# Ledger of designs, part 37: designed miniproteins, single chains, continued (4)

Each design is a single chain, and the fold is of that chain. pLDDT is the mean over its residues in the fold that is shown.

## One batch from the design tools (miniprotein)

Design m13341
Fold by ESMFold2-Fast:
Structure m13341 (fold): chain A 65 residues (1-65)
Amino acid sequence: KKVATESAMNILLIAAEIEGAKVVKREGDSLTISVDESNEEARALLEATKELGEEVGRKVTVRVE
């Protein structure tokens, strides 16, 4: 159950990366992702991922470029 939740979060991050987001930094439980300002769909996915991350005790930071 806990492992499945973490996997779902990673899938959302991968999907956002395909849609114009990219992983900039990864440190332990902290993940920083950059998104193109013009890609609102990728930004929405990453905001949902941040919320999911907080529920499972991980920290996700989204940076807009």
Scores: mean pLDDT 61

Design m13342
Fold by ESMFold2-Fast:
Structure m13342 (fold): chain A 112 residues (1-112)
Amino acid sequence: MEEIEWFGGASPAHLAELLERYAGASDAEIAEEWRRTVLGLVRALVDAGVAGPLSLGTTIPAKLAEPVLAGARAGLAEAAATLPAVVSLSVEVRRVDEERAHLTVTVELAAP
């Protein structure tokens, strides 16, 4: 499956913006923002009538990987529990280097 770039991609500017946005934020605050972001993404795809398997990727600062993954997992769990169109959902984070990690969200949605 071809991965679609999501949430600003992999640029150094995007990574710097994420670091600035989350400067001084707690892990719980970061996780809550990503729970809402990922849940909102799945809801938007369902509302748009998107169907079939999709893989969505973004690069994040490595130091944010744990709270981002926790939030993404929580958002996907809520989407699976509340959205009948959800067939399957998964999320993974891979360390790219010391500064970067890659988040991949995979969704399978039923036709409307």
Scores: mean pLDDT 79

Design m13343
Fold by ESMFold2-Fast:
Structure m13343 (fold): chain A 74 residues (1-74)
Amino acid sequence: MVEEAEKQIEEELKKAKETYGLSEKELELLKKIAELLLEQIKAGESKPPQEKLDEYKKLAEELEKLLEERKKKE
C-alpha cells in the first residue's frame, strides 16, 4: 500500500539523517528519489519507464556529487 511505503521511506530518511548527519540538500535529493519510487509503486508497473529511470539516475548523480563535495571538504 502506498501509504505504508511512504511511512517506511519517511522513517528510513529520519534514520539516515540521524546516523549520517545528512545535509538538507542531501535529504531533499533522497526524498525526490523516494517520491519517484513511490510513483512507480502507485502506477503498478513492474518496470519503470525509461524516462523515470533517467530521472532516478539524474537524482542519484546529484546526490553522489554532493557526497563527493563533502569528502573534498573533509
Scores: mean pLDDT 69

Design m13344
Fold by ESMFold2-Fast:
Structure m13344 (fold): chain A 62 residues (1-62)
Amino acid sequence: GKSEITEENRKKAEELKEEGEKLFEEGRYQEAADKYKEASKLYPEDKEIEDNLVRAIILAGE
């Protein structure tokens, strides 16, 4: 079906995703996971955000 997502929420999710990527590259996996969680809540249909979240959680441990 058609999904309607606020453009503002999508842009905020992309910004949070970029922050998460930077934290991930720094080895700050828990903080990266937190940013990806926020992004996924705003744009749950973005599979890339969810994939990055799972990866960050695994590498962060616990």
Scores: mean pLDDT 78

Design m13345
Fold by ESMFold2-Fast:
Structure m13345 (fold): chain A 56 residues (1-56)
Amino acid sequence: SEVEETARREAERAARRLTSAEAMVALGKLVNEALPSLRSPEEAREAVRRAEEEAL
């Protein structure tokens, strides 16, 4: 879906900014937990942004 594809692309971009393996795993977990509740690509971008902040 467009939502899942947007979340994947944004997560890949966020992962490139992370330097810790633990942070990358945390990002992936947070994004996957949020996916079922996301209804739009904009919500997907916001969810990944929050996940990145929380993973740091």
Scores: mean pLDDT 80

Design m13346
Fold by ESMFold2-Fast:
Structure m13346 (fold): chain A 99 residues (1-99)
Amino acid sequence: ETFEANFKYGSGLLAMAKPKEAIPHYKRAIELDPNSALAHNNLGSALDGVAKMDEAIAAYKRAIELDPNLAEAHHNLGNALLDQGKYEEAVKEYEKALK
């Protein structure tokens, strides 16, 4: 049982449009390596896919804390904030994604 196996399995499920099934694998990956910004970002995407927007936003913010230069996490956070009607916050995150 490894971080890589759980992360890749979760990513494969997400690619097959199975975000609900992907969530426990990303959570297990994070248990094995809590400092992976990519795992937190992908957990956020899976949570967004099941309409758990507040949890998705928290996961994207955690990814950004771990890797402030992860453009994908800033872009995903911007999209989530835009969906919540938080336009000024969304624009700031998009600007950070562009750098």
Scores: mean pLDDT 88

Design m13347
Fold by ESMFold2-Fast:
Structure m13347 (fold): chain A 78 residues (1-78)
Amino acid sequence: SMVEEALKFLEELGLSLDPNDDSPENLAAGYFLGGVIFYEQGNPLAPYFFREAVRLAEALGNEKLAAASRELIEEIEK
């Protein structure tokens, strides 16, 4: 599933999803995963989540997460 691929991608980037973790890294990962879930549901909020993931990933210097999030925004907004 797209969610399983997203979780593997985040793991490869060294990002863990812990609901008790207030780190910017965890927040960026959470927005990315939330965007993927909303995209699979056809929820119009998906681009919002990916835009927040881009903003946080850029602030963290995580170019791979930023690029993946932008690609998904472009796919949705076509």
Scores: mean pLDDT 84

Design m13348
Fold by ESMFold2-Fast:
Structure m13348 (fold): chain A 82 residues (1-82)
Amino acid sequence: MEEHKELFERILENILKAANGDELARRLAEEAKREFEEFLKELEAKYPGTPEMERLLAQRITALALRVIGDLLDAELARRKA
């Protein structure tokens, strides 16, 4: 569990570094981190210490990371439309 949280925080940190301190990137990362913490709390209540919890955490980390990247790309495309 803690290991998954550390991995997710590291992924978000790498996204922020790639975004060169973009304010939107920081906001999206903070939102994703909040949602991950809420999901962690739900999983701990429903599937504490199970392999299912580990799989669901890995899937959520991937989904949240892809959403942050996608939202950043969408913002860039919107900027091109002026």
Scores: mean pLDDT 78

Design m13349
Fold by ESMFold2-Fast:
Structure m13349 (fold): chain A 60 residues (1-60)
Amino acid sequence: MRKEHLVALLDEVMDTLPEELKEEYRKIREQALADIDAGEPFEAVVQKAVEEIRRLLEKS
């Protein structure tokens, strides 16, 4: 399982985020981990998470 790699990546990103975005980011992180646990391909999960994070950063 590549869950550890995703966790490390998401934790690094979280350190750079503004406080107001951390709650939404946590939600994205939880969804990504749940998707991996459900058997989704790691690459697809990472791509979706990155897209959601990018959208979050641009919208705020």
Scores: mean pLDDT 73

Design m13350
Fold by ESMFold2-Fast:
Structure m13350 (fold): chain A 60 residues (1-60)
Amino acid sequence: SPEEKIRELHEEYKERMEEVDREMERLLAEGRLSAEEAQARRDREGVELSREYLERLKAV
């Protein structure tokens, strides 16, 4: 059903956002990124994931 597909898409989006957050935390902890760089990269990737999620919702 459309409702089940919407739920699946939301769950996938949530999981992918959590993966980005985890990667940024790791890079920050390793000293590979500054706090500002980690925030900027998380925001950029978050915007891309949000756009992809909305486009997939549009296709339901």
Scores: mean pLDDT 85

Design m13351
Fold by ESMFold2-Fast:
Structure m13351 (fold): chain A 54 residues (1-54)
Amino acid sequence: MESVKKAKELAKKMMENNNPDPKVLAQEIAKVLDEIAKSIDELLKKRQEELKLS
């Protein structure tokens, strides 16, 4: 959740900077997306564990 919000803000800020280096931007975005995917996956796995027990 928090990581998604931070990623969104970071992406917006980088776009606002007008014409960032596309190579650096691509790497930053890829990193952020990976973090988001892992955070979501971990959260879902945790929730699924709770549901299994319930």
Scores: mean pLDDT 71

Design m13352
Fold by ESMFold2-Fast:
Structure m13352 (fold): chain A 76 residues (1-76)
Amino acid sequence: MVKELERQAALAESSALLAEIAAETSEWLAERTEERNPEVAEENRRGAEESRRAAEELRERSRELRERAERLRREE
């Protein structure tokens, strides 16, 4: 059980990193597109915000899973 929680935490952490990369990419596209298509730039900025929120949630899940694994390990 502890190993499963640690594995799930690692996967959540990796997913958070990918979400952060997606957010950075969307921000980069927004900056590039601002002059030509402000509406598309705004869409990319919203996408970046959503990806950053997803990354934060995934990091919180990873921390919770690690805390649960540590508690379970100490109780065994």
Scores: mean pLDDT 83

Design m13353
Fold by ESMFold2-Fast:
Structure m13353 (fold): chain A 86 residues (1-86)
Amino acid sequence: EELERELAETQATIAEVEAEIKKMRENPDYALERAREIAEKVGLEYEDDEAMIDHYLTVLYTALGLLRAAEDFLRWLIERRKEEEK
């Protein structure tokens, strides 16, 4: 059941990324604080807060897309293996 565990972990990570995106979009104070923390940690400078927030959101959306592709692939593998196992 390694594939089922990987799927569950991927789904948990998707939920975390979706929750982060939601917080970033719905709470301006959270968005500013979080984006600033990430920017400071990686040593990036921005001309304005919107550019900083937009860059972090772009990273989150990119990660979400990749995670959803991984989820689809894992679901396909699990279904296929169950068919092969009768």
Scores: mean pLDDT 82

Design m13354
Fold by ESMFold2-Fast:
Structure m13354 (fold): chain A 61 residues (1-61)
Amino acid sequence: SSDELLEKVAKAAAEAAEALDAGNIEEAIKAIEEAAKIAEEAGSEEGKKAAEEALEEVKKL
């Protein structure tokens, strides 16, 4: 069961959102990159794709 790994992805995404709300784009990028790595280890292609899309959106800011 990879349920705990998926929970880590959700936590990293929440940390990225908090960093963006604080105006800290560098911390947000780091959190999203960690989420992408965790998603890949969990075997979640949907999670990896979501993290990559979020990274592209943050870079447009």
Scores: mean pLDDT 75

Design m13355
Fold by ESMFold2-Fast:
Structure m13355 (fold): chain A 61 residues (1-61)
Amino acid sequence: SEIDKIVEEILKKAKNVTEGLKMIREYAKKNNISKETYLELVDRLLEKFQEKLIEKAKAKS
């Protein structure tokens, strides 16, 4: 989906979750994204960061 592509590009560029959230907000403002789509982008970004934490935990377990 387009949401997944946008989130993946942001994940590659953002050094941390705070920068990722800032990039999503700027993207939403620049492209006049609806509030609903903006929330989906935020949720997806947070899920992807959480997945990375889970993968790291599994590697240590």
Scores: mean pLDDT 78

Design m13356
Fold by ESMFold2-Fast:
Structure m13356 (fold): chain A 72 residues (1-72)
Amino acid sequence: GEELYKAGKYVEAAEEYLKEGEEAYKAGDYRTALRHYGLAVQAALDAGNEELAKEIQEKADAMLREYLEKKA
């Protein structure tokens, strides 16, 4: 993700960060998942793709709600 972001390939960076976040979520590492989802949203916004940023935010919000409900 970071190398793609530094190269100005923001859409590809967003996709890689999203993948990293999804892998962390599957592993139960919700803190790392949230961090990577945040990086993916930022990269999507830097690419000017507000629709992609919104989709990633919705995924992060759904994951956070699921985690909080499962812990309650």
Scores: mean pLDDT 80

Design m13357
Fold by ESMFold2-Fast:
Structure m13357 (fold): chain A 86 residues (1-86)
Amino acid sequence: MEARVEAGLAYVRELVEKTIKLAKEIGDNELIEKAQEVFDEARRAAGLPPEEALERVQTSAAKAGNIYLEAQDKLKKKREEEKRKL
């Protein structure tokens, strides 16, 4: 595997794993499904020729980053609501 594609896939995997962990804490099954779909797309893309694989994995990394930010925002809102009840 091309080193940049491998690094990009590892980055997507890390963001997806972090997003799933946050989504489980929130109880958001849709976020878990979205994160898994992004990772599945990235894994399929990694099997393509190196230039195409790199472009698609980078696109998946951007999607993974956006979903991770969404998960962080939702967790922050949930924690703020819990603090208001205490």
Scores: mean pLDDT 82

Design m13358
Fold by ESMFold2-Fast:
Structure m13358 (fold): chain A 55 residues (1-55)
Amino acid sequence: ELDKISEELQEEIKKKGLTEEEIEKAILEAWMKNNEILNKQYNADAKKFAEEALK
């Protein structure tokens, strides 16, 4: 969930004491990697379920 991801990122930012630039970069990288992982996982899961359902 987006809300939970945002909350976790804010907590990590506070603990690490990052600068504003580092915060922006970390957020962008986390969002990009998370979207890539979720898209790949979703496609793989959908394909697997479709193949097993057609057996």
Scores: mean pLDDT 68

Design m13359
Fold by ESMFold2-Fast:
Structure m13359 (fold): chain A 47 residues (1-47)
Amino acid sequence: EEEIRRLGEEARRLLDELKKNYSKDPEKVAEIQKRLRELAEREAARR
């Protein structure tokens, strides 16, 4: 199923965004971290 691959790609993009904004925008970093947790929960639920 493409869903697992899409979740992995989304997580990778979010991690890249986290690295770019880590020292500049703590509010955006917090939002990205929340999204990463949500993606991890969705991935775990699909197992």
Scores: mean pLDDT 72

Design m13360
Fold by ESMFold2-Fast:
Structure m13360 (fold): chain A 65 residues (1-65)
Amino acid sequence: MEEKIRELAEFLRRLAAEGTPVEAAAEAARKGLELGLSNAEIDEAARLAGLSTGAAAVGMGRVLQ
């Protein structure tokens, strides 16, 4: 579980460096669901990746509804 959260956070940091934080958060939410993570675990990964609360909420909300 924790290792998957760390993997998702690393993936998200890479995506955020290449694109907009909101799109990075949306893509991370999709990958997190593919890894079998809960919404709370995906949110923790976004926080660990250093995404702003607003960018994470908007991007992830587009996927996790």
Scores: mean pLDDT 73

Design m13361
Fold by ESMFold2-Fast:
Structure m13361 (fold): chain A 69 residues (1-69)
Amino acid sequence: KAKELTEKGKEALKKKDYEKARELYEEAIKLDPNNIEAWQNLAAALAELGDYKEAEEYLNKALEIAEKE
């Protein structure tokens, strides 16, 4: 479930397991593409992995979803 995946992703971020966090948040987004928190945390994990361009793109997606509210 998307909520369960985002919680596991947060645990991975706390442990600095950024690859695991990325995988968990990617799965969460596949289940719930409107989960702003998952997009933001995926971007954070990507930035820690050095994927700054992808992190920026995913932050922009989070902003786009938030602005439609």
Scores: mean pLDDT 81

Design m13362
Fold by ESMFold2-Fast:
Structure m13362 (fold): chain A 68 residues (1-68)
Amino acid sequence: SAREALEALYAEVSADPRFEARLEGDDTLVITSRGSVEELIGLALRIIGDYPGLEVSVEGDTITVRAK
């Protein structure tokens, strides 16, 4: 399910010291970079490739991932 995908991503990203991850409500994961925008964009592209059922948006230093 989309929720299980978001929880799996939260666990994965939370283990990476380059990023901060936060689950918001039932359908949203927010990821903020502690470093470069390039690293954030790379992560966003990986999520798009691995989770086609999730919507990914990038604004500034933040990725927002939602169920479609």
Scores: mean pLDDT 81

Design m13363
Fold by ESMFold2-Fast:
Structure m13363 (fold): chain A 76 residues (1-76)
Amino acid sequence: AEEKLKEARKKYEEGNYEEAIKLFEEAAKEAESKKDLVTAAEAYAQISRIYREVFKDNKKAQEYFDKSLKLQKEAM
């Protein structure tokens, strides 16, 4: 998960937002499979931010924010 998070951040910095989202989703799913809920929540939070700030897609931003929040609550 950590390597995919690093690659996702690099794609974001390059302006390749679609690939960044894909890599963050893959990182989140990998982290969930390992029960690393904190890392999964962070990945979904990054996807939410990209949809809100870059694509101005408030609906998708909210969907990923809700996923992140649910995992944060499960980690507590």
Scores: mean pLDDT 84

Design m13364
Fold by ESMFold2-Fast:
Structure m13364 (fold): chain A 77 residues (1-77)
Amino acid sequence: EGEEALEKARRLAEEAIRLLEEEPITEEVVREAERLLEEARRLLELGRRSYPPERLEELERLLREAERLLREAKEKL
């Protein structure tokens, strides 16, 4: 159950990264990426209580990268 939540978070973060990297940035894309990342962060926070740091480290890296891309995209808006 919990591990599935982490996998979901990973997929959400990866989707956000794809949206932010693939094309010209639009406000719609930014808003969708924000939503995906917000949900991924929520899942990560829940996971912090139950999962080993190793698993969280990978997800944290993805989220950080996605957030960086999001900020860059917002600047483009």
Scores: mean pLDDT 78

Design m13365
Fold by ESMFold2-Fast:
Structure m13365 (fold): chain A 83 residues (1-83)
Amino acid sequence: MKIAKVTVTSEEPAPLVEDRTLSTKSTEKGAIEETLEIIGLPGKTVYKVTILTPGSEEDVKAAIEKAKKRFKGKTTVEVEELE
């Protein structure tokens, strides 16, 4: 089965994760794995959410929406198909 990697990046704070790295597995119908990274750069912080999801168009769109909801402002979205 095709798997997609969805990466959403923002320079605004991600207010919803206690841990620097969050790995959440979903075995039902949604995201297979979700990871949050906080990247400190001089003068700014970059927040990155990565979701592994089944590669259907519907699953990818759901993963993008889920990741975007973690940020309150402008986001950059990247989708990579792993198979």
Scores: mean pLDDT 63

Design m13366
Fold by ESMFold2-Fast:
Structure m13366 (fold): chain A 87 residues (1-87)
Amino acid sequence: MMVKYRIILRATKTLNKSELEALLEKIKSVEGVKSVEFEEPIPEEVKEGEIIHINVLMEDDEKILEKVKEVVESIEGVELLGVYKLK
């Protein structure tokens, strides 16, 4: 069964488009993740202190969610603020 999560991040530095694309690719590399996207088109730049919303479509498995959280927390330039399940 597929489930969608919203991940809320804060930029801890200014992130350019290539860094934002790399962030999505790292999350998508987790087995059981089907798609990762910004709520809006990828901006050219996100400034320090701005909030980033990412939607993740994945298999409904707590272990996959734990791996996604670990990957997000390993990414330089972002702080994980919250993760919640969308219906």
Scores: mean pLDDT 82

Design m13367
Fold by ESMFold2-Fast:
Structure m13367 (fold): chain A 67 residues (1-67)
Amino acid sequence: MVEEVVERVRAAKNAAEATEILKDATDEQIMAAAPALRERFSDEEQLEIANSLPEEKGRLLRAAVGL
């Protein structure tokens, strides 16, 4: 569910754990998790997460966080 992915991202200890959560996430879940990523991680860490995802999901995340 969308809420489960957002909660997991909020609880993530580091960028690598957030990447692991998001790699299997749907586009809707990635969009919903974007505010939590902006609050939890630096712009550099957000870019690192996006670059570690499959290209399409990475592009979506970069757009969603405004990078």
Scores: mean pLDDT 82

Design m13368
Fold by ESMFold2-Fast:
Structure m13368 (fold): chain A 70 residues (1-70)
Amino acid sequence: SLLARIEELNERVLRAAEAGDLAALREAVEELKRLIRELQAAGLLSEEEAEAGIAQLDGLLELAEAKAAA
């Protein structure tokens, strides 16, 4: 189900972030961004909701990368 796919991806993001695994975090973020775009294309998310979700994920990844570089 769609809910199960979202739940699985959220779990992967959390695990990668907790482990400091930037490669796994990037993979999970890109997969979740793809899902957001699919939901927008299907009419289940507005353009604004999809853009906000993608921006939040990009910001999370940027913060994690900055923390790892410090």
Scores: mean pLDDT 81

Design m13369
Fold by ESMFold2-Fast:
Structure m13369 (fold): chain A 107 residues (1-107)
Amino acid sequence: MLYYVGVAATLTDEAVVGAAAVANEKGEIVAEAVVRVPRSAFAGLTDDQALGEAAGLAAARAVRKAGVEPSELADTGVAAFTRAASEEEALRAARERAIAAARAGPP
């Protein structure tokens, strides 16, 4: 069974927020994660780099929470993230992306 990860990220005044969701092949969400990292932890990175790092951390946490092995992950959807206007929009975008990837099927 393949699992699909959707990721999104947003910037707040205090933190870089990453959101991720993991969907099964039926498009059902099996795990979600939100990670808030202080902006100071990414000092010297561009905003895009910081957003990417936060999205990656959220993806890793969601995958671990789902109990999914790396061999069960589809490569699509993890490397690209959606920039959202808020934390709630980021989590929604991550869910929608994971479901869309699952519905598209394996590459």
Scores: mean pLDDT 77

Design m13371
Fold by ESMFold2-Fast:
Structure m13371 (fold): chain A 71 residues (1-71)
Amino acid sequence: EELKKALDKILTPEQKERLRRLVRSELEGAKQMGKKEPADRAMKALDEGNYEEFLKAMAEAGSGYYRRLLE
């Protein structure tokens, strides 16, 4: 909740939407590499604003780059 509030304060709605679109596009690639389960979970967590679960799922999908980007 605190992380969500902090991000809501810093990011505009348009910036959040662009981030969601970018991440969804990258996670489609992860699905094609056989990482469908963690990729689906990451997209769901992002849609719910659950950034902690999103980062965990991204790491499982092999997307360490995005985990570092969101730090």
Scores: mean pLDDT 66

Design m13372
Fold by ESMFold2-Fast:
Structure m13372 (fold): chain A 100 residues (1-100)
Amino acid sequence: ELEKADKEKDEKVLELIREAIRAWNAGDYRTAAEKLLEALQTEMSDIARGLVDIVVGVILLSAPKEAAEKLRQGLDLVPTDPEKARELFREAADIMEKAA
């Protein structure tokens, strides 16, 4: 029962990340940021966390410096202030849309 629930949570996280990547590739940076934030707020295994961290790292490397800075600030706040994290992710998305 617990093992099944953990697998379902990991599958949800991976689906959210896949949706975030799809939105990012479509130029919908706001939706990409929202899906990424939802994934980061979802309970996951250490393996799923490692995969999410790799995807986040790739996003940070491909984003303009100003957007990457807002994303980093938001990432630090996800566990303590998810509302502020959402605002920072939105600001990063707006910078990305303006730069595209």
Scores: mean pLDDT 77

Design m13373
Fold by ESMFold2-Fast:
Structure m13373 (fold): chain A 71 residues (1-71)
Amino acid sequence: SAAEQAALDRLREEAERALEVARKLLEKHGASPEQIERLKELEERLRNAETIEEVREVLHDLMSLISELQG
């Protein structure tokens, strides 16, 4: 439905914003190779996510990485 598509689009936009925040934090604090790899994996997962649940899982993992990077 249009409402379901709108919800998916909004979650995708939120995940894309979280991805951008994570990128900037890695540049600001200096990044370990592991943290860079985690970000690349999350970017690929978001690119391939087709459902609300898949996008929500990526967003959760991005927020976890952001929290770790903020100290």
Scores: mean pLDDT 85

Design m13374
Fold by ESMFold2-Fast:
Structure m13374 (fold): chain A 60 residues (1-60)
Amino acid sequence: LSPEEARERALKLAEEEAKKKGLEILATHSRVEGDTAVATVVATDKDGTLQVIRAEVPIG
């Protein structure tokens, strides 16, 4: 995977995880750290509790 493809894949995985849990996505961020792409999703549940979901995809 290219760094850009890995970043996009990590973001998609984090967003899909949030949606599967029934969370409302508030903010997303993705970055490349060395040989790994990292995505972070900040979301809230139905009670307004903040949850953070992280996904990592190796670059290779």
Scores: mean pLDDT 82

Design m13375
Fold by ESMFold2-Fast:
Structure m13375 (fold): chain A 67 residues (1-67)
Amino acid sequence: GEEEAARYQARLAADPNDAQAWYNLGLALMLLGRYEEAAEYARKALELDPDDEGARWLLAEAERRLA
């Protein structure tokens, strides 16, 4: 939950180009019900790795929760 999100935020402070860390942070926020932030971080993952199917699904699910 919150602890996992904080862990990935710390990782991204050291390496902001870690697409997997952006995806994992988005997933952690999705599980916390923070859908707007989850969508933002899924988009960050896709900016770094446009072929990440997991990040595409995460973004779509977060957007569905916001609709």
Scores: mean pLDDT 83

Design m13376
Fold by ESMFold2-Fast:
Structure m13376 (fold): chain A 57 residues (1-57)
Amino acid sequence: GAAVDEETARAAAEAAALMGVPASLEQARRGVERALKENPNAGAAEITQAAMEEARR
């Protein structure tokens, strides 16, 4: 979607991996889309957490 670019999804996936929860680009994108739908001003921490949650499903 227009609200989530590939760079943002990739950054979230990389951050999740550094936190010990490797997420695919697709999982990270889903997490970021969900986080931004709930809070359009979601920061890096919220976006990373959402990517980690998608990877754990």
Scores: mean pLDDT 76

Design m13377
Fold by ESMFold2-Fast:
Structure m13377 (fold): chain A 63 residues (1-63)
Amino acid sequence: MTEEDARLAVILAARRLGQTDLAKRIEELWKQGKSLEEIIEEVRKAGADRVAETGELALKQLS
């Protein structure tokens, strides 16, 4: 898995859960130069734990 694949996995998870505004926010945070770890933290703070879990699983596959 590439970092781009990990980013797409998190965005797709938000979209599948009907959280379109969260998906847009994830894209904006990425464009601002936030790391995937920072994006996961922001997603978790927003209460989207399942989307954050998807990001954490993607990070493990990058290792």
Scores: mean pLDDT 77

Design m13378
Fold by ESMFold2-Fast:
Structure m13378 (fold): chain A 84 residues (1-84)
Amino acid sequence: MEELEALLRAGEAVEALLRGDRATLARFSAEQKILGLELMYAFAPENREGLRRIYRTLAGEEPPPEASAEEILEAVKARIRELA
């Protein structure tokens, strides 16, 4: 089941993103990381702190303090694509 496998991998990717586990993150494609982020945002759109932690993990720097959750999500997705 292609859909189930994609969802499982997306879940693993978002857990690694939230933990800052760079070694585990290296095992996932850009698309798997992006899917995990989109799923996290869909279920918890108010989780700006989680998105800030993910941005730090991927960029190694703080996101702008005034950035909305949606702005941070789009910046993280762009950064994942740049690093792929």
Scores: mean pLDDT 77

